# Designed miniproteins, single chains, continued (3): the designs that were tried, part 98

Each design is a single chain, and the fold is of that chain. pLDDT is the mean over its residues in the fold that is shown.

## One batch from the design tools (miniprotein)

Design m11391
Fold by ESMFold2-Fast:
Structure m11391 (fold): chain A 75 residues (1-75)
Amino acid sequence: SDVEILKKHAQELLDVIEKTEGDAKEKLKALIEFAKKLGAKELVAGLEEALKDEEAAEKALEVLKGNLEQIVAAS
């Protein structure tokens, strides 16, 4: 089902965040590379926009982590 695929990809994105050492920009760069492999064009565009400044990168990473954790936890 689409929900199961979404949960799998959300967990894979969380794994990228957890395994990538460094600041929010470095974690976002790793996420962009992974999202490109998934063909997630809209996610790639949003994350690339967030790389323009350090505060936007930190905020985008925290929001994305929260959303991904909610997707994985959803029943």
Scores: mean pLDDT 79

Design m11392
Fold by ESMFold2-Fast:
Structure m11392 (fold): chain A 84 residues (1-84)
Amino acid sequence: EIKKLQEIRDKAIAGEPEGLVERFVLMLEGLDVPEEVIERARRLLEELAKKGAEAVLEGIREFKGLMNKGVSPEDALKEIEKKL
């Protein structure tokens, strides 16, 4: 939906945790990540969002860094979960 994408973009630009979480989930969907892994990522990032936008950004940055090194999305989530 165009409105949903617009809201996600605006919240991410504003540094709002919910916008950052939703943008990351859309990225995982584009990478054909299994639904169960996407749901786990959403829950992890929602937990990080309780600590603020910086915690979400740090989690996303580390996740992307691990994936860039060839780590699977599932294993990257496990590494981030250990830091909670």
Scores: mean pLDDT 73

Design m11393
Fold by ESMFold2-Fast:
Structure m11393 (fold): chain A 99 residues (1-99)
Amino acid sequence: SLVQQLQDQAQQLRNRRDGLLSLADSLDRNARRLLDLSNQLLRQGLMDTDDSRRRQLMQLSQDYRDRAQQLRDGRNGSLQSAQRYSSQASNLQSQVDSL
């Protein structure tokens, strides 16, 4: 039936949403870990008396911050896509409810 087809489509969209929310959560956790490592490296760099090692630690700290930002950008993209699928699923459910 049309009702069953629309319900199946809505459920597929909800499943895609849930996968993207799981991905977003994973990306956020990894970004937080990288920021923690970046902060640890920055603290070590500020305390280091060796200019060469200090520069290496500060550059590695910046690299980890940049990677954390990329992961957060990816998380935000996944959340936007999840919201879009959620809205599409709700629209299909509303069509079913109006039949």
Scores: mean pLDDT 91

Design m11394
Fold by ESMFold2-Fast:
Structure m11394 (fold): chain A 57 residues (1-57)
Amino acid sequence: SITSQLEKQKEDKRQELEDVMAESDNLKAMGKEDEAEKMKREAEATYRQFEDKINKL
């Protein structure tokens, strides 16, 4: 079903976001705070857009 496919895609996207968040946190700890914040912000925005589309359907 499309619902099952969308749920799997959402989980895959969540996992990708978590990976980017971990990378961003590591960069921040190393003093690359501006790069970390940009990376985190872009990843969160991308995931938020995807999640909003899925949840509104």
Scores: mean pLDDT 79

Design m11395
Fold by ESMFold2-Fast:
Structure m11395 (fold): chain A 70 residues (1-70)
Amino acid sequence: VKTPPPTAEEVLEYARRLAEELLAAETKSKQAAIYAGGMILLIGMELDGADPEAVAEARRILEEAWAQVE
């Protein structure tokens, strides 16, 4: 049985957790790894059938956190 696509809430919770980890990361390399990895996984979630609107908001959350540490 294929795993169902992640729910909108699961996608947003994932992004919020990554944003918190990104803001808490002590090095630019660690921040970049969290941001890049998070964006790649969000693309995967969208391709697997996650709600595109939730994925867009999740990407915005990560982009906003990244802008604060850039």
Scores: mean pLDDT 80

Design m11396
Fold by ESMFold2-Fast:
Structure m11396 (fold): chain A 67 residues (1-67)
Amino acid sequence: MDDYIQRLQQKAGDAARQVARDWGLSDEEIKKMEQDASKSAGLASYVRGARSPEEGKQLAEEAKKKM
């Protein structure tokens, strides 16, 4: 059901935004990554791949370069 999927995506997005802010990303950078997440590789998928805050920052920078 679309509603259930939307709810899961929203929760994953909220968690990813919190982690991204903890990594020191700006609201502007997070917004750009969220736009990319809607079209192709999700911000949540990049965050999920990170094993540490340092690795997460690297994945976030790579995501920005692919935009």
Scores: mean pLDDT 59

Design m11397
Fold by ESMFold2-Fast:
Structure m11397 (fold): chain A 85 residues (1-85)
Amino acid sequence: MEIKGDIEEQIKALETSAEAAKKAGNYRLAGDNYKQLGEIYEKQGNYDLASIYYNNSSIMYSLWGDYGNSQDFLNRSNDMKNKVK
């Protein structure tokens, strides 16, 4: 029994959902999914992947017209990059 099974399943589901939403032009859903991926990796201490997913979330929110969330997650992406250094 994998103690991390639920997190790995959640990551795969969010990645699949984000890709499907992005292809469908549902940038809000894609942004929400990339945000959740960033939060999972941040909690795991994987700041490199957290930075990447927060940046992807920022781009999706920008495409959706949610400039407030776009700017917030761009800042959070940069904060994650600073933690890797």
Scores: mean pLDDT 84

Design m11398
Fold by ESMFold2-Fast:
Order: structure tokens, then sequence, then C-alpha cells
Structure m11398 (fold): chain A 111 residues (1-111)
């Protein structure tokens, strides 16, 4: 019950953080407009997942409200992770900086 809710919120927060950081670097260092567009999507989705994860962790995960917030954070964080994966793939292929390539590889492994 509560443990699964907490893990969902933490997963959403982590996925959101990775999407945010990867998306930001893809926007800053990507060579193509397609990579920058995926970076922007990852940045926005990742930020939302992180914020929802933070909100979910503020409430008791055994409550209905806590469970709903944890689920929303997990879904948004998964979207951020997927954005990091796709942005990371393009950053590795088209990125001009070592940071973009490193986070791109992390997004491919963790998204």
Amino acid sequence: GAELGRRSAEGGKLGGRLGYIGGKLAVEQAKSEAARQLGRDGYVGGRAGYELGEEALKVDQSTREGAIKATAASISGSGGGFGAYKGGELAVKEGTGEEAKRLGLLGLEKG
C-alpha cells in the first residue's frame, strides 16, 4: 500500500529529474531542430513529473489523495523518462558536447 505509493512518487521524481536535465541539455547542445524539439518536450514533462513527485511525497501514501498524487507523478515521470530516452538518442547522434552525450546515454539506459 503506502510503500508502493512512495516508490511510485520517488520514481516519478527521478524520471522527471532525468527528463528535465536531459531535455535542457538537448535544447542547449543539439544540432538539429528535431533534437531540440524532443529536448523541450522532455524538459517540460520532466519538470511536471518532478513537481508532482514532490507534491505526492508531502501526503500520506496510504490515503486516497496520496495514492492519486503518486500515480500522477509516476505517469508524468514516465513521460519525462521517455522524453529523456528519445532526446538522449538524438543528443548522442547529433549533440556537440560531452555532457549531452553522457546524459543521452543515461537516458537510453534508464528511460
Scores: mean pLDDT 59

Design m11399
Fold by ESMFold2-Fast:
Structure m11399 (fold): chain A 88 residues (1-88)
Amino acid sequence: SNDDIAQKATQYVLQANSYLRNGQWDQATNYIRIAIDYANQLDSSSNQVSIQNALTVAQQTLRVAQDRGYDDLANLVRRLIDILRSRM
């Protein structure tokens, strides 16, 4: 379901945040790319609460990426945020 897709996006962003906090930016980048693939599958019928949860976690991950100077990862997270906002 579309709710499962939004939940998958959130789960991959949470894992990316965990990798990023441990300094594993390559793993974090891979997980954000997967989250983007799930976010691209969302449509106007998707649960707005699930999308908002994904957006909140993505915004938290963006701050961590910026604070650590991982510019390429920060740009990917901004792309994820833009996709999620476009589905709201």
Scores: mean pLDDT 85

Design m11400
Fold by ESMFold2-Fast:
Structure m11400 (fold): chain A 88 residues (1-88)
Amino acid sequence: MEVKVESISPDLVTVTVTAKGNDKITTLTLRAEFSNGKVLTATITDLNSTTYTAVLPVPEGAKSVKVTATVQYSNGSTDTAEAEAEVL
């Protein structure tokens, strides 16, 4: 699995998750840890895709984010990856 995090504005980051191979993602859990100590978590269920893009709000005063993505595939296997980005 691949995870890409991009700051698109001071207030928003995009998180793009891409499956390894052709197995469909059924559940995605995101944990975003911001440099100011704030943590956001999101769980998306009922997915049926090899890629997913989430948009996350950036807390005031955050200068960077570390995102941990965990996926469950349609075959029941799981995968985890991390990515970091600086906030604009």
Scores: mean pLDDT 84

Design m11401
Fold by ESMFold2-Fast:
Structure m11401 (fold): chain A 85 residues (1-85)
Amino acid sequence: VQPLIDRLNSILADFQAMYDQAVSLGDTALAAEIKTRIDNLKNMIARIQKLAAEGADDVATQEARSVNSLAEDQLAEFKERLNAL
């Protein structure tokens, strides 16, 4: 499960960079939306890490795959919206 957690942390870093960009551009609405996704992703990563630490590796892996897919889609959407500004 660690490679999936590492990927989620990488996506989280990308979200943070996009948040900083939205703030610098004065798009407070987009910045707030990205911030919400950052907070949600942090909570999801923490839950996956807890499941893995408790030995629920199969559940942690399945959840990490699902969250990774969702986060990648959200990252692409925000990147497109920022490029349109």
Scores: mean pLDDT 83

Design m11402
Fold by ESMFold2-Fast:
Structure m11402 (fold): chain A 95 residues (1-95)
Amino acid sequence: MMEEAIERLEEALKEEDWKKMASLVLATAYELQERGARSEAERRALEVVVETATRITRIEREAKAQNWSDEELTERVKEVVREALERLRELREEA
């Protein structure tokens, strides 16, 4: 789960379209949550991915309310995905 979460978020971060990036993160969160966590490490990875998907959804709603540009929204979503990747990599290193 941890390695898969990292790989999927790295792929999401390569997207230039925030909608595709958001879609990949949300799909990853849904799929991993459906499988469930079988260890403490998997539970922590799942928590990071689900929280990241939740943050992206909140950002999208805020951007719509405040009339953000797609460029501003893309940068904000990228920031959230980068933060999630850093947390996942740190958790992987600490095992």
Scores: mean pLDDT 83

Design m11403
Fold by ESMFold2-Fast:
Structure m11403 (fold): chain A 98 residues (1-98)
Amino acid sequence: SMEEKELERLRKIVDYLESLTDEEIQFIAEKLNITPEELKRIIQKAREDPRSLTDRERGILEKAALIYLKKKGMTVEEIAEFLGKTVDEVQKMLDALD
């Protein structure tokens, strides 16, 4: 189902974000204009209760993954595949973060 595919993508995003160092979490949080504590709270909520995530929290997780994957040298095309989005959607997200 579409819902199951979205949950699988969310699990991959959370797995990735949980692998990051505190310094990497701080970098992402600064780019998103939120605290590292807020980002960690959202990551934990996504792990424990993914179905209760707000649209804002889901957007933060997707943007966090985008910021870090881009910093690691992934192409917009590779990030789009990872997030289950179009290249145009990912480019718009990147433009909004600058």
Scores: mean pLDDT 85

Design m11404
Fold by ESMFold2-Fast:
Order: C-alpha cells, then structure tokens, then sequence
Structure m11404 (fold): chain A 81 residues (1-81)
C-alpha cells in the first residue's frame, strides 16, 4: 500500500479534513489491510464525525489509492451501518 498516494487521495477527496483527520484515515486503512479488522478501522473513521457524503468520498479515495476491493467493500458496509 502506497501510504503517500493514500494520503494525497484522501486530501483530494475531502479538502476540508485536518492533517490529523487525514492521518487517522490513513492509519485506519493501513490497519484494515494489515489485520483484516475492517470493523475496528470503520469505528476509527466514524469517530471523526464525517458526513455521509464525506465518508463515501473517503471510501472512493481508498479504492483509487489501491486498497484491496474486499477491504474497501467491507469498510463501506461497516460505515453504512
């Protein structure tokens, strides 16, 4: 996983995120890829208080950055709950 590409894609998708929020999303995505714990990663992302539109853009940015489709789909399902 290219962490610098992921960070750029998240910033491009949701320009209003702080550097801390971007890094939280990056670390959650890395955690999901390494461990398969998509629920834990989704809980971390949800803690940021993003709107449904911002969450959809984050999920799309993860896919564009090369996060595996199975992880992206699982995160999308968890975030829609």
Amino acid sequence: LDVELLRRKIREAVPGLSDGQVETVVQAAVYAVVTGDTRGAADTIRSLGLSPEQLRRVVDALREAGVPDDIVDALRRELER
Scores: mean pLDDT 85

Design m11405
Fold by ESMFold2-Fast:
Structure m11405 (fold): chain A 118 residues (1-118)
Amino acid sequence: DKKIKEFLEKLRKLIKEVEEEAKKFVEGVGEEGLDELLKSIIESFPEKDEKELELLEKKLSEWSVEDIAYFLYSLLKHNPDFDLRELAKLMKAILIVTGLDEEELLKELGKYLKKDNL
């Protein structure tokens, strides 16, 4: 609905703005460093559901678009005040490493956000 659509449009704009920063970040940490960072974030969640536990056992290169969307959704659910620019940078870094499609990821993320906000 309107709030989710506005959120996804803001996120899409931020992803474009942070593209070079995300590329430099990936150059610095590499695929393995990003994988470790994402798993560290999941491990910081106070209670983990079955899907979050599954993500901890999978290498980042094995993550589907749905896996990435669920990770981002979980991050926002546990951290509702998470900075959108940092979220966009993290999302772009994951897309660079995985080679997955930005629009498919935004669509899947929107589905998870809709389930919780409607």
Scores: mean pLDDT 85

Design m11406
Fold by ESMFold2-Fast:
Structure m11406 (fold): chain A 58 residues (1-58)
Amino acid sequence: GIAERLAAAGMSPAGARRAAESLRRGGATDEHIDAVVAGARAKDTAAAVRALLESGGG
């Protein structure tokens, strides 16, 4: 799932779970989810958070 991919990319397990919930509730597309995971893999949690906010919040 999304949380497992984010955790594998270096995000904390709790942070990954919250981010995955936010993405799902916000109706994020698979492309958007992939962008967030790529951002996390770059060890830039700020970029991952910005990608989440760009989904329109929720």
Scores: mean pLDDT 71

Design m11407
Fold by ESMFold2-Fast:
Structure m11407 (fold): chain A 58 residues (1-58)
Amino acid sequence: MEEEVERFIEELEEKYGIPRATLRALLDAGYSLEEIKRIAELTPQMAAEGRAGARALA
């Protein structure tokens, strides 16, 4: 796939702390790169909790 997509996902992961798997799931669901960026920006708090203990609602 395109290097641009990989780099984009990596930047969002680093900046907002959202797991790469989650970002790829959004791509698979049909979201554009711009939409994924917006979602990442709006959900960094949830991502931070996920990094510490993602199984809060398991």
Scores: mean pLDDT 67

Design m11408
Fold by ESMFold2-Fast:
Structure m11408 (fold): chain A 82 residues (1-82)
Amino acid sequence: SILAEAEALVSQVKEEVLRERAEKYGVSVEQAKVNLITAVALQLIGLEFLRDQLRRRNNPFLRAQLDRAEAALAAVRAELAA
């Protein structure tokens, strides 16, 4: 599922990153993790929607939107890995 994929991605995030986010937003580390999983899941939902549309229509505008969405997710992954 998309949620399981988001959970797997966030499981690779260092505890220090989750602690920094928890402190910044005034939430628990557990809540910071849930919030991050939710944000990643929303990005993955958008990506899956664009991929589904591209499979059905195969048009260049949908391809450009998918490429931008994939770049946005890659930027999030890079920021979490830093």
Scores: mean pLDDT 76

Design m11409
Fold by ESMFold2-Fast:
Structure m11409 (fold): chain A 89 residues (1-89)
Amino acid sequence: NAFTEFLNDLVRLVSKLLDEGKSEEEILAEVRAFMKEKGLPDELIERVLETLRGVLEGSKNGANIVTAFALLLIGDEEIRKLFEEWEKE
């Protein structure tokens, strides 16, 4: 499942950056770069980054951030739809 692999890649990247002590802006910039390098559409990128910004602002605990981000991504029908539409191209 390519969508599940994509979510796992995002969650692993955010976890790594939090472990490295990166700032909110550095994490958002690295996640944006990762998605742009994959050729993902801007609409999907902005929606993922909006979700990530919300969890980064809501908690200073890395484990809580990673868990909340994963759950919000899985529950977002629009993120799934945008990814699946892109994958078919």
Scores: mean pLDDT 86

Design m11410
Fold by ESMFold2-Fast:
Structure m11410 (fold): chain A 68 residues (1-68)
Amino acid sequence: MYVKSAISGEEIPLERALSSTGGVFLEDGRFIGGMDILRLLARREIRLEDLPQLSEEVKALLATLLGL
């Protein structure tokens, strides 16, 4: 089973989408893939604070990776 990223339209296996690195599910049921999240954060189109579904540890990791 696959889910589709609402940003890029990329299809990702559901088991990967449910992992901490696969992405996030929004309240309306839409999915945003992890690579789309990284691209949006790198482009400053969204902020880490806009992703409340992510744990603080994952947010810290993303901030570190984008700082490199």
Scores: mean pLDDT 65

Design m11411
Fold by ESMFold2-Fast:
Parts: sequence; structure tokens; C-alpha cells
Structure m11411 (fold): chain A 76 residues (1-76)
Amino acid sequence: SAEGHFNLGLVYKEAGNQAYRAGDYDGAIDAYNQAVEAFEKALELDPNFADARKELEAASVNLLKAAVNKVTAKQA
């Protein structure tokens, strides 16, 4: 269901936020990628799912931030 994929996305986003706070940018990137996929699946099933679109946008921004921080940390 669209709601099922949306809820799965929220779980992965929460895991990504936890990894990011711990400085585990690899774990954050993996979790945020899973969240993006789950929210995209929710939107495939219900294109008018406004909450899924908002969460997809937020997760995409968080994924980019984690990727940038991973590159910055690796160069140090």
C-alpha cells in the first residue's frame, strides 16, 4: 500500500537521522537512499500523496548533506 511504503520511508529516514547525528555518513547515505526509494514507491501508488512528496524532498536534501559531509570527512 502507499501508506505502507510511506511508513517504511519514515523508519529509514529516522535511521538515517540517527546515523547522521553519530557522524556515520555511510550509514546515513544508505538509510536515506532507502527512504527515498520508499517515498517514491508511495508516490507511484498514490501520486496525490502530499506527505510522501514532502518527505521525499526532505530525505533527498538530507541525502545530499550526508554525501557532502562524507566527501569532506574523507578529504581530511
Scores: mean pLDDT 84

Design m11412
Fold by ESMFold2-Fast:
Structure m11412 (fold): chain A 102 residues (1-102)
Amino acid sequence: MPPWSAEEIEAAMSRFIAEGASKEEIYEALKPSVGPEVARAIANLIAGTADEEDIEIVRKYMLSLEYEKLLEEAKKEKNEIQIKIIKLEKEGYSLKEIKELL
């Protein structure tokens, strides 16, 4: 499980840019959350020294976070639907009536 979401990383990057953080400060701040390879790539990107490999590393990492987020959202939605079904069944609704209410 990634320690930070894509939105949290984007917010951190915006903050580092606004504060004028050095490449080394960005690297050390991100390394515990994203690992050394991704932290270096992000630091290079913010500093304007990123090559194609750095851009590709960041892009692949962000895409992986989006995939994990979608999976977690689908899991939460499925659990909420099941909780709603159980509650309606306890209130005396039939399975056919519950299907029409969803």
Scores: mean pLDDT 72

Design m11413
Fold by ESMFold2-Fast:
Structure m11413 (fold): chain A 101 residues (1-101)
Amino acid sequence: MVPNLRVELASSEVKSGGTAKVIVTNMGEEDATVTVVIELLDEKGNVVLRKEEVVTVPAGGSKTIDVPVNAPPGNYTLHVTVRDENGEVVLESDHPLKVTE
């Protein structure tokens, strides 16, 4: 069964040099082990930061992925791609992220 997952940011705003928190929630009945690829895109669409992490999200639970935002202040898009254990993309979402001073 395809994992029933949800991705959210704890905040749409972070300080430069601070940490963005990506929350992956598993609404399914079984634990899911997934690869989460997080890319921070600038206003021009350039990937300025990439983080890849394998997480096991318990059934009905959530996991928080900490993303250090070593980027100057500006308006960004945090692009999240979630792949299952077979490498298939099961979720893809874009989240606006404002980086402040």
Scores: mean pLDDT 85

Design m11414
Fold by ESMFold2-Fast:
Structure m11414 (fold): chain A 73 residues (1-73)
Amino acid sequence: SILDKMEKMLNDIRKEAQSEETIKTIEEALKEIEDTRKEVQAGKLSPLEVSIRLAHIMALITEAYYQVEKEKK
């Protein structure tokens, strides 16, 4: 699923993360994935709400990715 792919991306980014700020962003994104997964499985989210959750998760992944890339020289 898309959530499984996003979780894999975050785990890959986490291996390279050095700052507390980046780690917090990764932890926030992982929590959002878990919460979204549970609500989708429970049938609590409309397609629009799922899209909004996925967009927010992707924004957090993107933020963490850029932060890690700035740490690489």
Scores: mean pLDDT 83

Design m11415
Fold by ESMFold2-Fast:
Structure m11415 (fold): chain A 68 residues (1-68)
Amino acid sequence: MEEIITEAYALGIEAQEQARAQGLSPEQVQAITDVAHATIAALKAAKTEEEARAILDQGRAQLDALLA
């Protein structure tokens, strides 16, 4: 569980760095930040490791789509 949350924080930081490097708008950077925060909040509410893995996978896909 804790390892999955740590990975989510790292993904959020990397996505924000990538967004800044690409010169994305403030609104796009905020969208990336919102997805990262929502994913972490969902992970903290997860009752099982399997649920947490599914949440992390969904968050990763959303961040990837925003950076594409």
Scores: mean pLDDT 81

Design m11416
Fold by ESMFold2-Fast:
Structure m11416 (fold): chain A 73 residues (1-73)
Amino acid sequence: MSATRLTAYSIRFIGALIEGNVEEAKEIIRELANDPRLSREDKLTMLENFLKATDNPELRKLIEEEIAKLKAA
């Protein structure tokens, strides 16, 4: 677990949402989901928090897909 890494992802994701940059938000979601320095539990918690933070259907779909992959592994 890295509290600093999790905080950095949160700041980046919120920034992308404020800017309306959907593509950057998607890159952040994929980077977080595939970060080898984060535990599965940390990834799931952050992705669930991201899902609560956005109403964008494309971002929600990607987050749900990444959550499903982590739970299936």
Scores: mean pLDDT 84

Design m11417
Fold by ESMFold2-Fast:
Structure m11417 (fold): chain A 66 residues (1-66)
Amino acid sequence: SERVAWMLEKIKTADALEAAFILSRAPEEHWEELIALVDEKHREDVKKLLEGLGRHDLVELLEKQM
């Protein structure tokens, strides 16, 4: 979909806040692909933001790639 294509492009250059919101809105089938594109330097901050959002599912997937 156009929305998913936008998310895949945006997440590559996203800051931690933008990345957390993209992941929170993304379909589950694309979570692992999107998480892989998050800049390594932002991963700890993205994890904290996702924890704050109650997104334990996304936190678990992110931790597998850290």
Scores: mean pLDDT 84

Design m11418
Fold by ESMFold2-Fast:
Structure m11418 (fold): chain A 81 residues (1-81)
Amino acid sequence: SAEEILKDLLNEREDRVAAVRKEGEAEAAKQKTPRERAQTLFDTAKRVEEALKEGSKAIGDALMKNPELAELGREYREGAA
């Protein structure tokens, strides 16, 4: 169903974001200075934003395949949802 597809895609987006954060935290923990740690966390934040955008686009593309959900799909694709 459309609801199941949306739930799966939302979970996939959350899992990708969680993985990026976990990797970034692990890399930050390896850094010896506060500056290097801060830089790693900043780079991680940018990767999280990219993962959120890609996930929202995937949700939008999937919903747009259903004519009744096409408008909601556009909102996800444009980053409004």
Scores: mean pLDDT 85

Design m11419
Fold by ESMFold2-Fast:
Structure m11419 (fold): chain A 90 residues (1-90)
Amino acid sequence: MEEEEKKLREEVLKKKSEIPKEVLRKLLKLLEEGVSLGEFYEKYQTEDALLAILYVQVLAEEIRKTASEDTSAEKIREEVIKKIKEEIEK
């Protein structure tokens, strides 16, 4: 449902500051290596890891909405990686 999806996105973005920087660094390394989000969750299986995965998914969706329909998955991934690096630097 569109309204529930919007609320979930807003909640995840508000909670991004609660994700430990160490978890974000581990996620960043795996994203740069091309590892799937499912494999990340399987390896770590923590609430922080789940929140980090949801945050990445929300970022990818927001980037996809502002990008052209012709934007490759690789360009979306690069923009997500950039956003995660910005959060780690805070």
Scores: mean pLDDT 72

Design m11420
Fold by ESMFold2-Fast:
Structure m11420 (fold): chain A 92 residues (1-92)
Amino acid sequence: DEKKLKELLEEVKKGAEEGKKMVEKVGKEKAEEYINENAPKVKTLKEAAYMMGKALGVHDEEEKLEEVAKALYLEWYGKEEEARKLEEEIEA
């Protein structure tokens, strides 16, 4: 569980970095168009994490990376027990 959450957080962070670079290169409007076109095409949890990261980077919401990774993890696995483990791991 911890490994999966850390992996998702890393994917969200990678996405955010790429989203930020897209804004610098093509501007926010075109970066948002990319997100809108490609978000529906994600098929795996890792792809979803990466795409959400890109959206956060495009909108300059990097402080939400951890919250989004947790939300995706909980939504995908749908377990309250996982939430408790996530809290313990973040505090540790």
Scores: mean pLDDT 76

Design m11421
Fold by ESMFold2-Fast:
Structure m11421 (fold): chain A 74 residues (1-74)
Amino acid sequence: EFDEEAVRLLLEQLLEALGLPVPENLTKEEQLKLTEELGRRLVLQVRAEELGLPVDPSASNEELQAKIREALAA
């Protein structure tokens, strides 16, 4: 079992930090999966910012990860 309220609060915090709207009709598993994806996104954004990389808010996690890899390889 996992705490649905704690997952939802974390999801809201991550969505607010990323400037995204909060979806209302998600299952517990969908909320957890989205929380993991958004947490991954936040880590990538912070890392890109620390490296001085421009971050397009519409860029995918894959695109952002690729830019970080290129910067670290250079």
Scores: mean pLDDT 73

Design m11422
Fold by ESMFold2-Fast:
Parts: C-alpha cells; sequence; structure tokens
Structure m11422 (fold): chain A 60 residues (1-60)
C-alpha cells in the first residue's frame, strides 16, 4: 500500500526511535496522501514525536 519512498520514510522514523503508535499514525497519514513533511508536522503537533526526531528523519 505504501510506496517504496514512503516505506523508507517509515523506516527512518523507526531508526529515530519513534513509537509504534506514531508509526501507525504516520502510515495512515501517508495513505491519505500527505507529504512526508506534512506527516512529520502533524505528528509533532499531536505530540507523537519530538521536533528533534522530526529533524533527524530529514538529515539522514
Amino acid sequence: MLTPEEQEFIQRLRDAGVSDEAIKEAEELLRQGLSKAEVATKLVSKGLITPEQARAIFVD
């Protein structure tokens, strides 16, 4: 269901120590057609990831 690029983004979230709960939310938002940047912003706004974790996934 997710593209290879979206799967890579999800793997980066896991590598950054993001919780399984936040990973499920990220996968749902990607399936709704949100960009990786929009997903990261929504996860931070919901308190599911830190701004530090969001920065880490875009530098690695």
Scores: mean pLDDT 78

Design m11423
Fold by ESMFold2-Fast:
Structure m11423 (fold): chain A 66 residues (1-66)
Amino acid sequence: SLEEQREKLKKRFEELLEQSKKNKDSRTEIMQRIGELAQQALAEGVPRDVILEVVREAVEKADELL
């Protein structure tokens, strides 16, 4: 379902942010990784509106980590 795709993608972004914090990545590095994961999700057929919502949440969380 769309909700399952959204939650699965949110989990992937949460894992990315957790790893970025562990690696002490810069804001630029975190934003680049977010963009890469968004592109992969799009290539995998995740709907654009789901990707945009999850990316927005991930960017907000990334800013909180810095």
Scores: mean pLDDT 82

Design m11424
Fold by ESMFold2-Fast:
Structure m11424 (fold): chain A 71 residues (1-71)
Amino acid sequence: EREEQLKKAEEIVKGAAELGKLLAEDHGPEVARRALEWAAREIKENEPDEEIAKKAVEQLRREAERIEKEY
C-alpha cells in the first residue's frame, strides 16, 4: 500500500541522515554530503512511485544542507 511505501522511504531517509551525521563527525561535511547524494540517487532509481522518490530526494538534499550549516 502507499502508506507502507511512504514508511519505507521515510526509514531510508532517516537512516541516511543518521549515517550522514556520523560521517560528518568523523570525515567532515563533504563526505557526508556525497553519501547523502548517493542515497538520493539510489532511492530515485529504485523507488517506483515518482512522488515518493521525489519527496525522499528533496529531504535528503535538505539533510545535506543541514549538515553543511551544522559543520
Scores: mean pLDDT 73

Design m11425
Fold by ESMFold2-Fast:
Structure m11425 (fold): chain A 74 residues (1-74)
Amino acid sequence: GEEAIRRAIAEALRAVLNGDSEETIEQKLKELADLLGISVEEARKIVRTVLASIPGVAEERGITPDEVLARVLA
């Protein structure tokens, strides 16, 4: 469901932001890809798009980028 997808995105984002090993990042991206029925490359695009959108979402919602990130990672 939606919550499982949200959690998988959050875990992939955490791995990237924490500077985890490429092996760990790829595993999290594969888990997200499997849930969505897409390729690991497409899952990587989703994670990058989410990260790139954070400043814009923060501005639109009137909150800080760190607050958007905290909510996404919750």
Scores: mean pLDDT 78

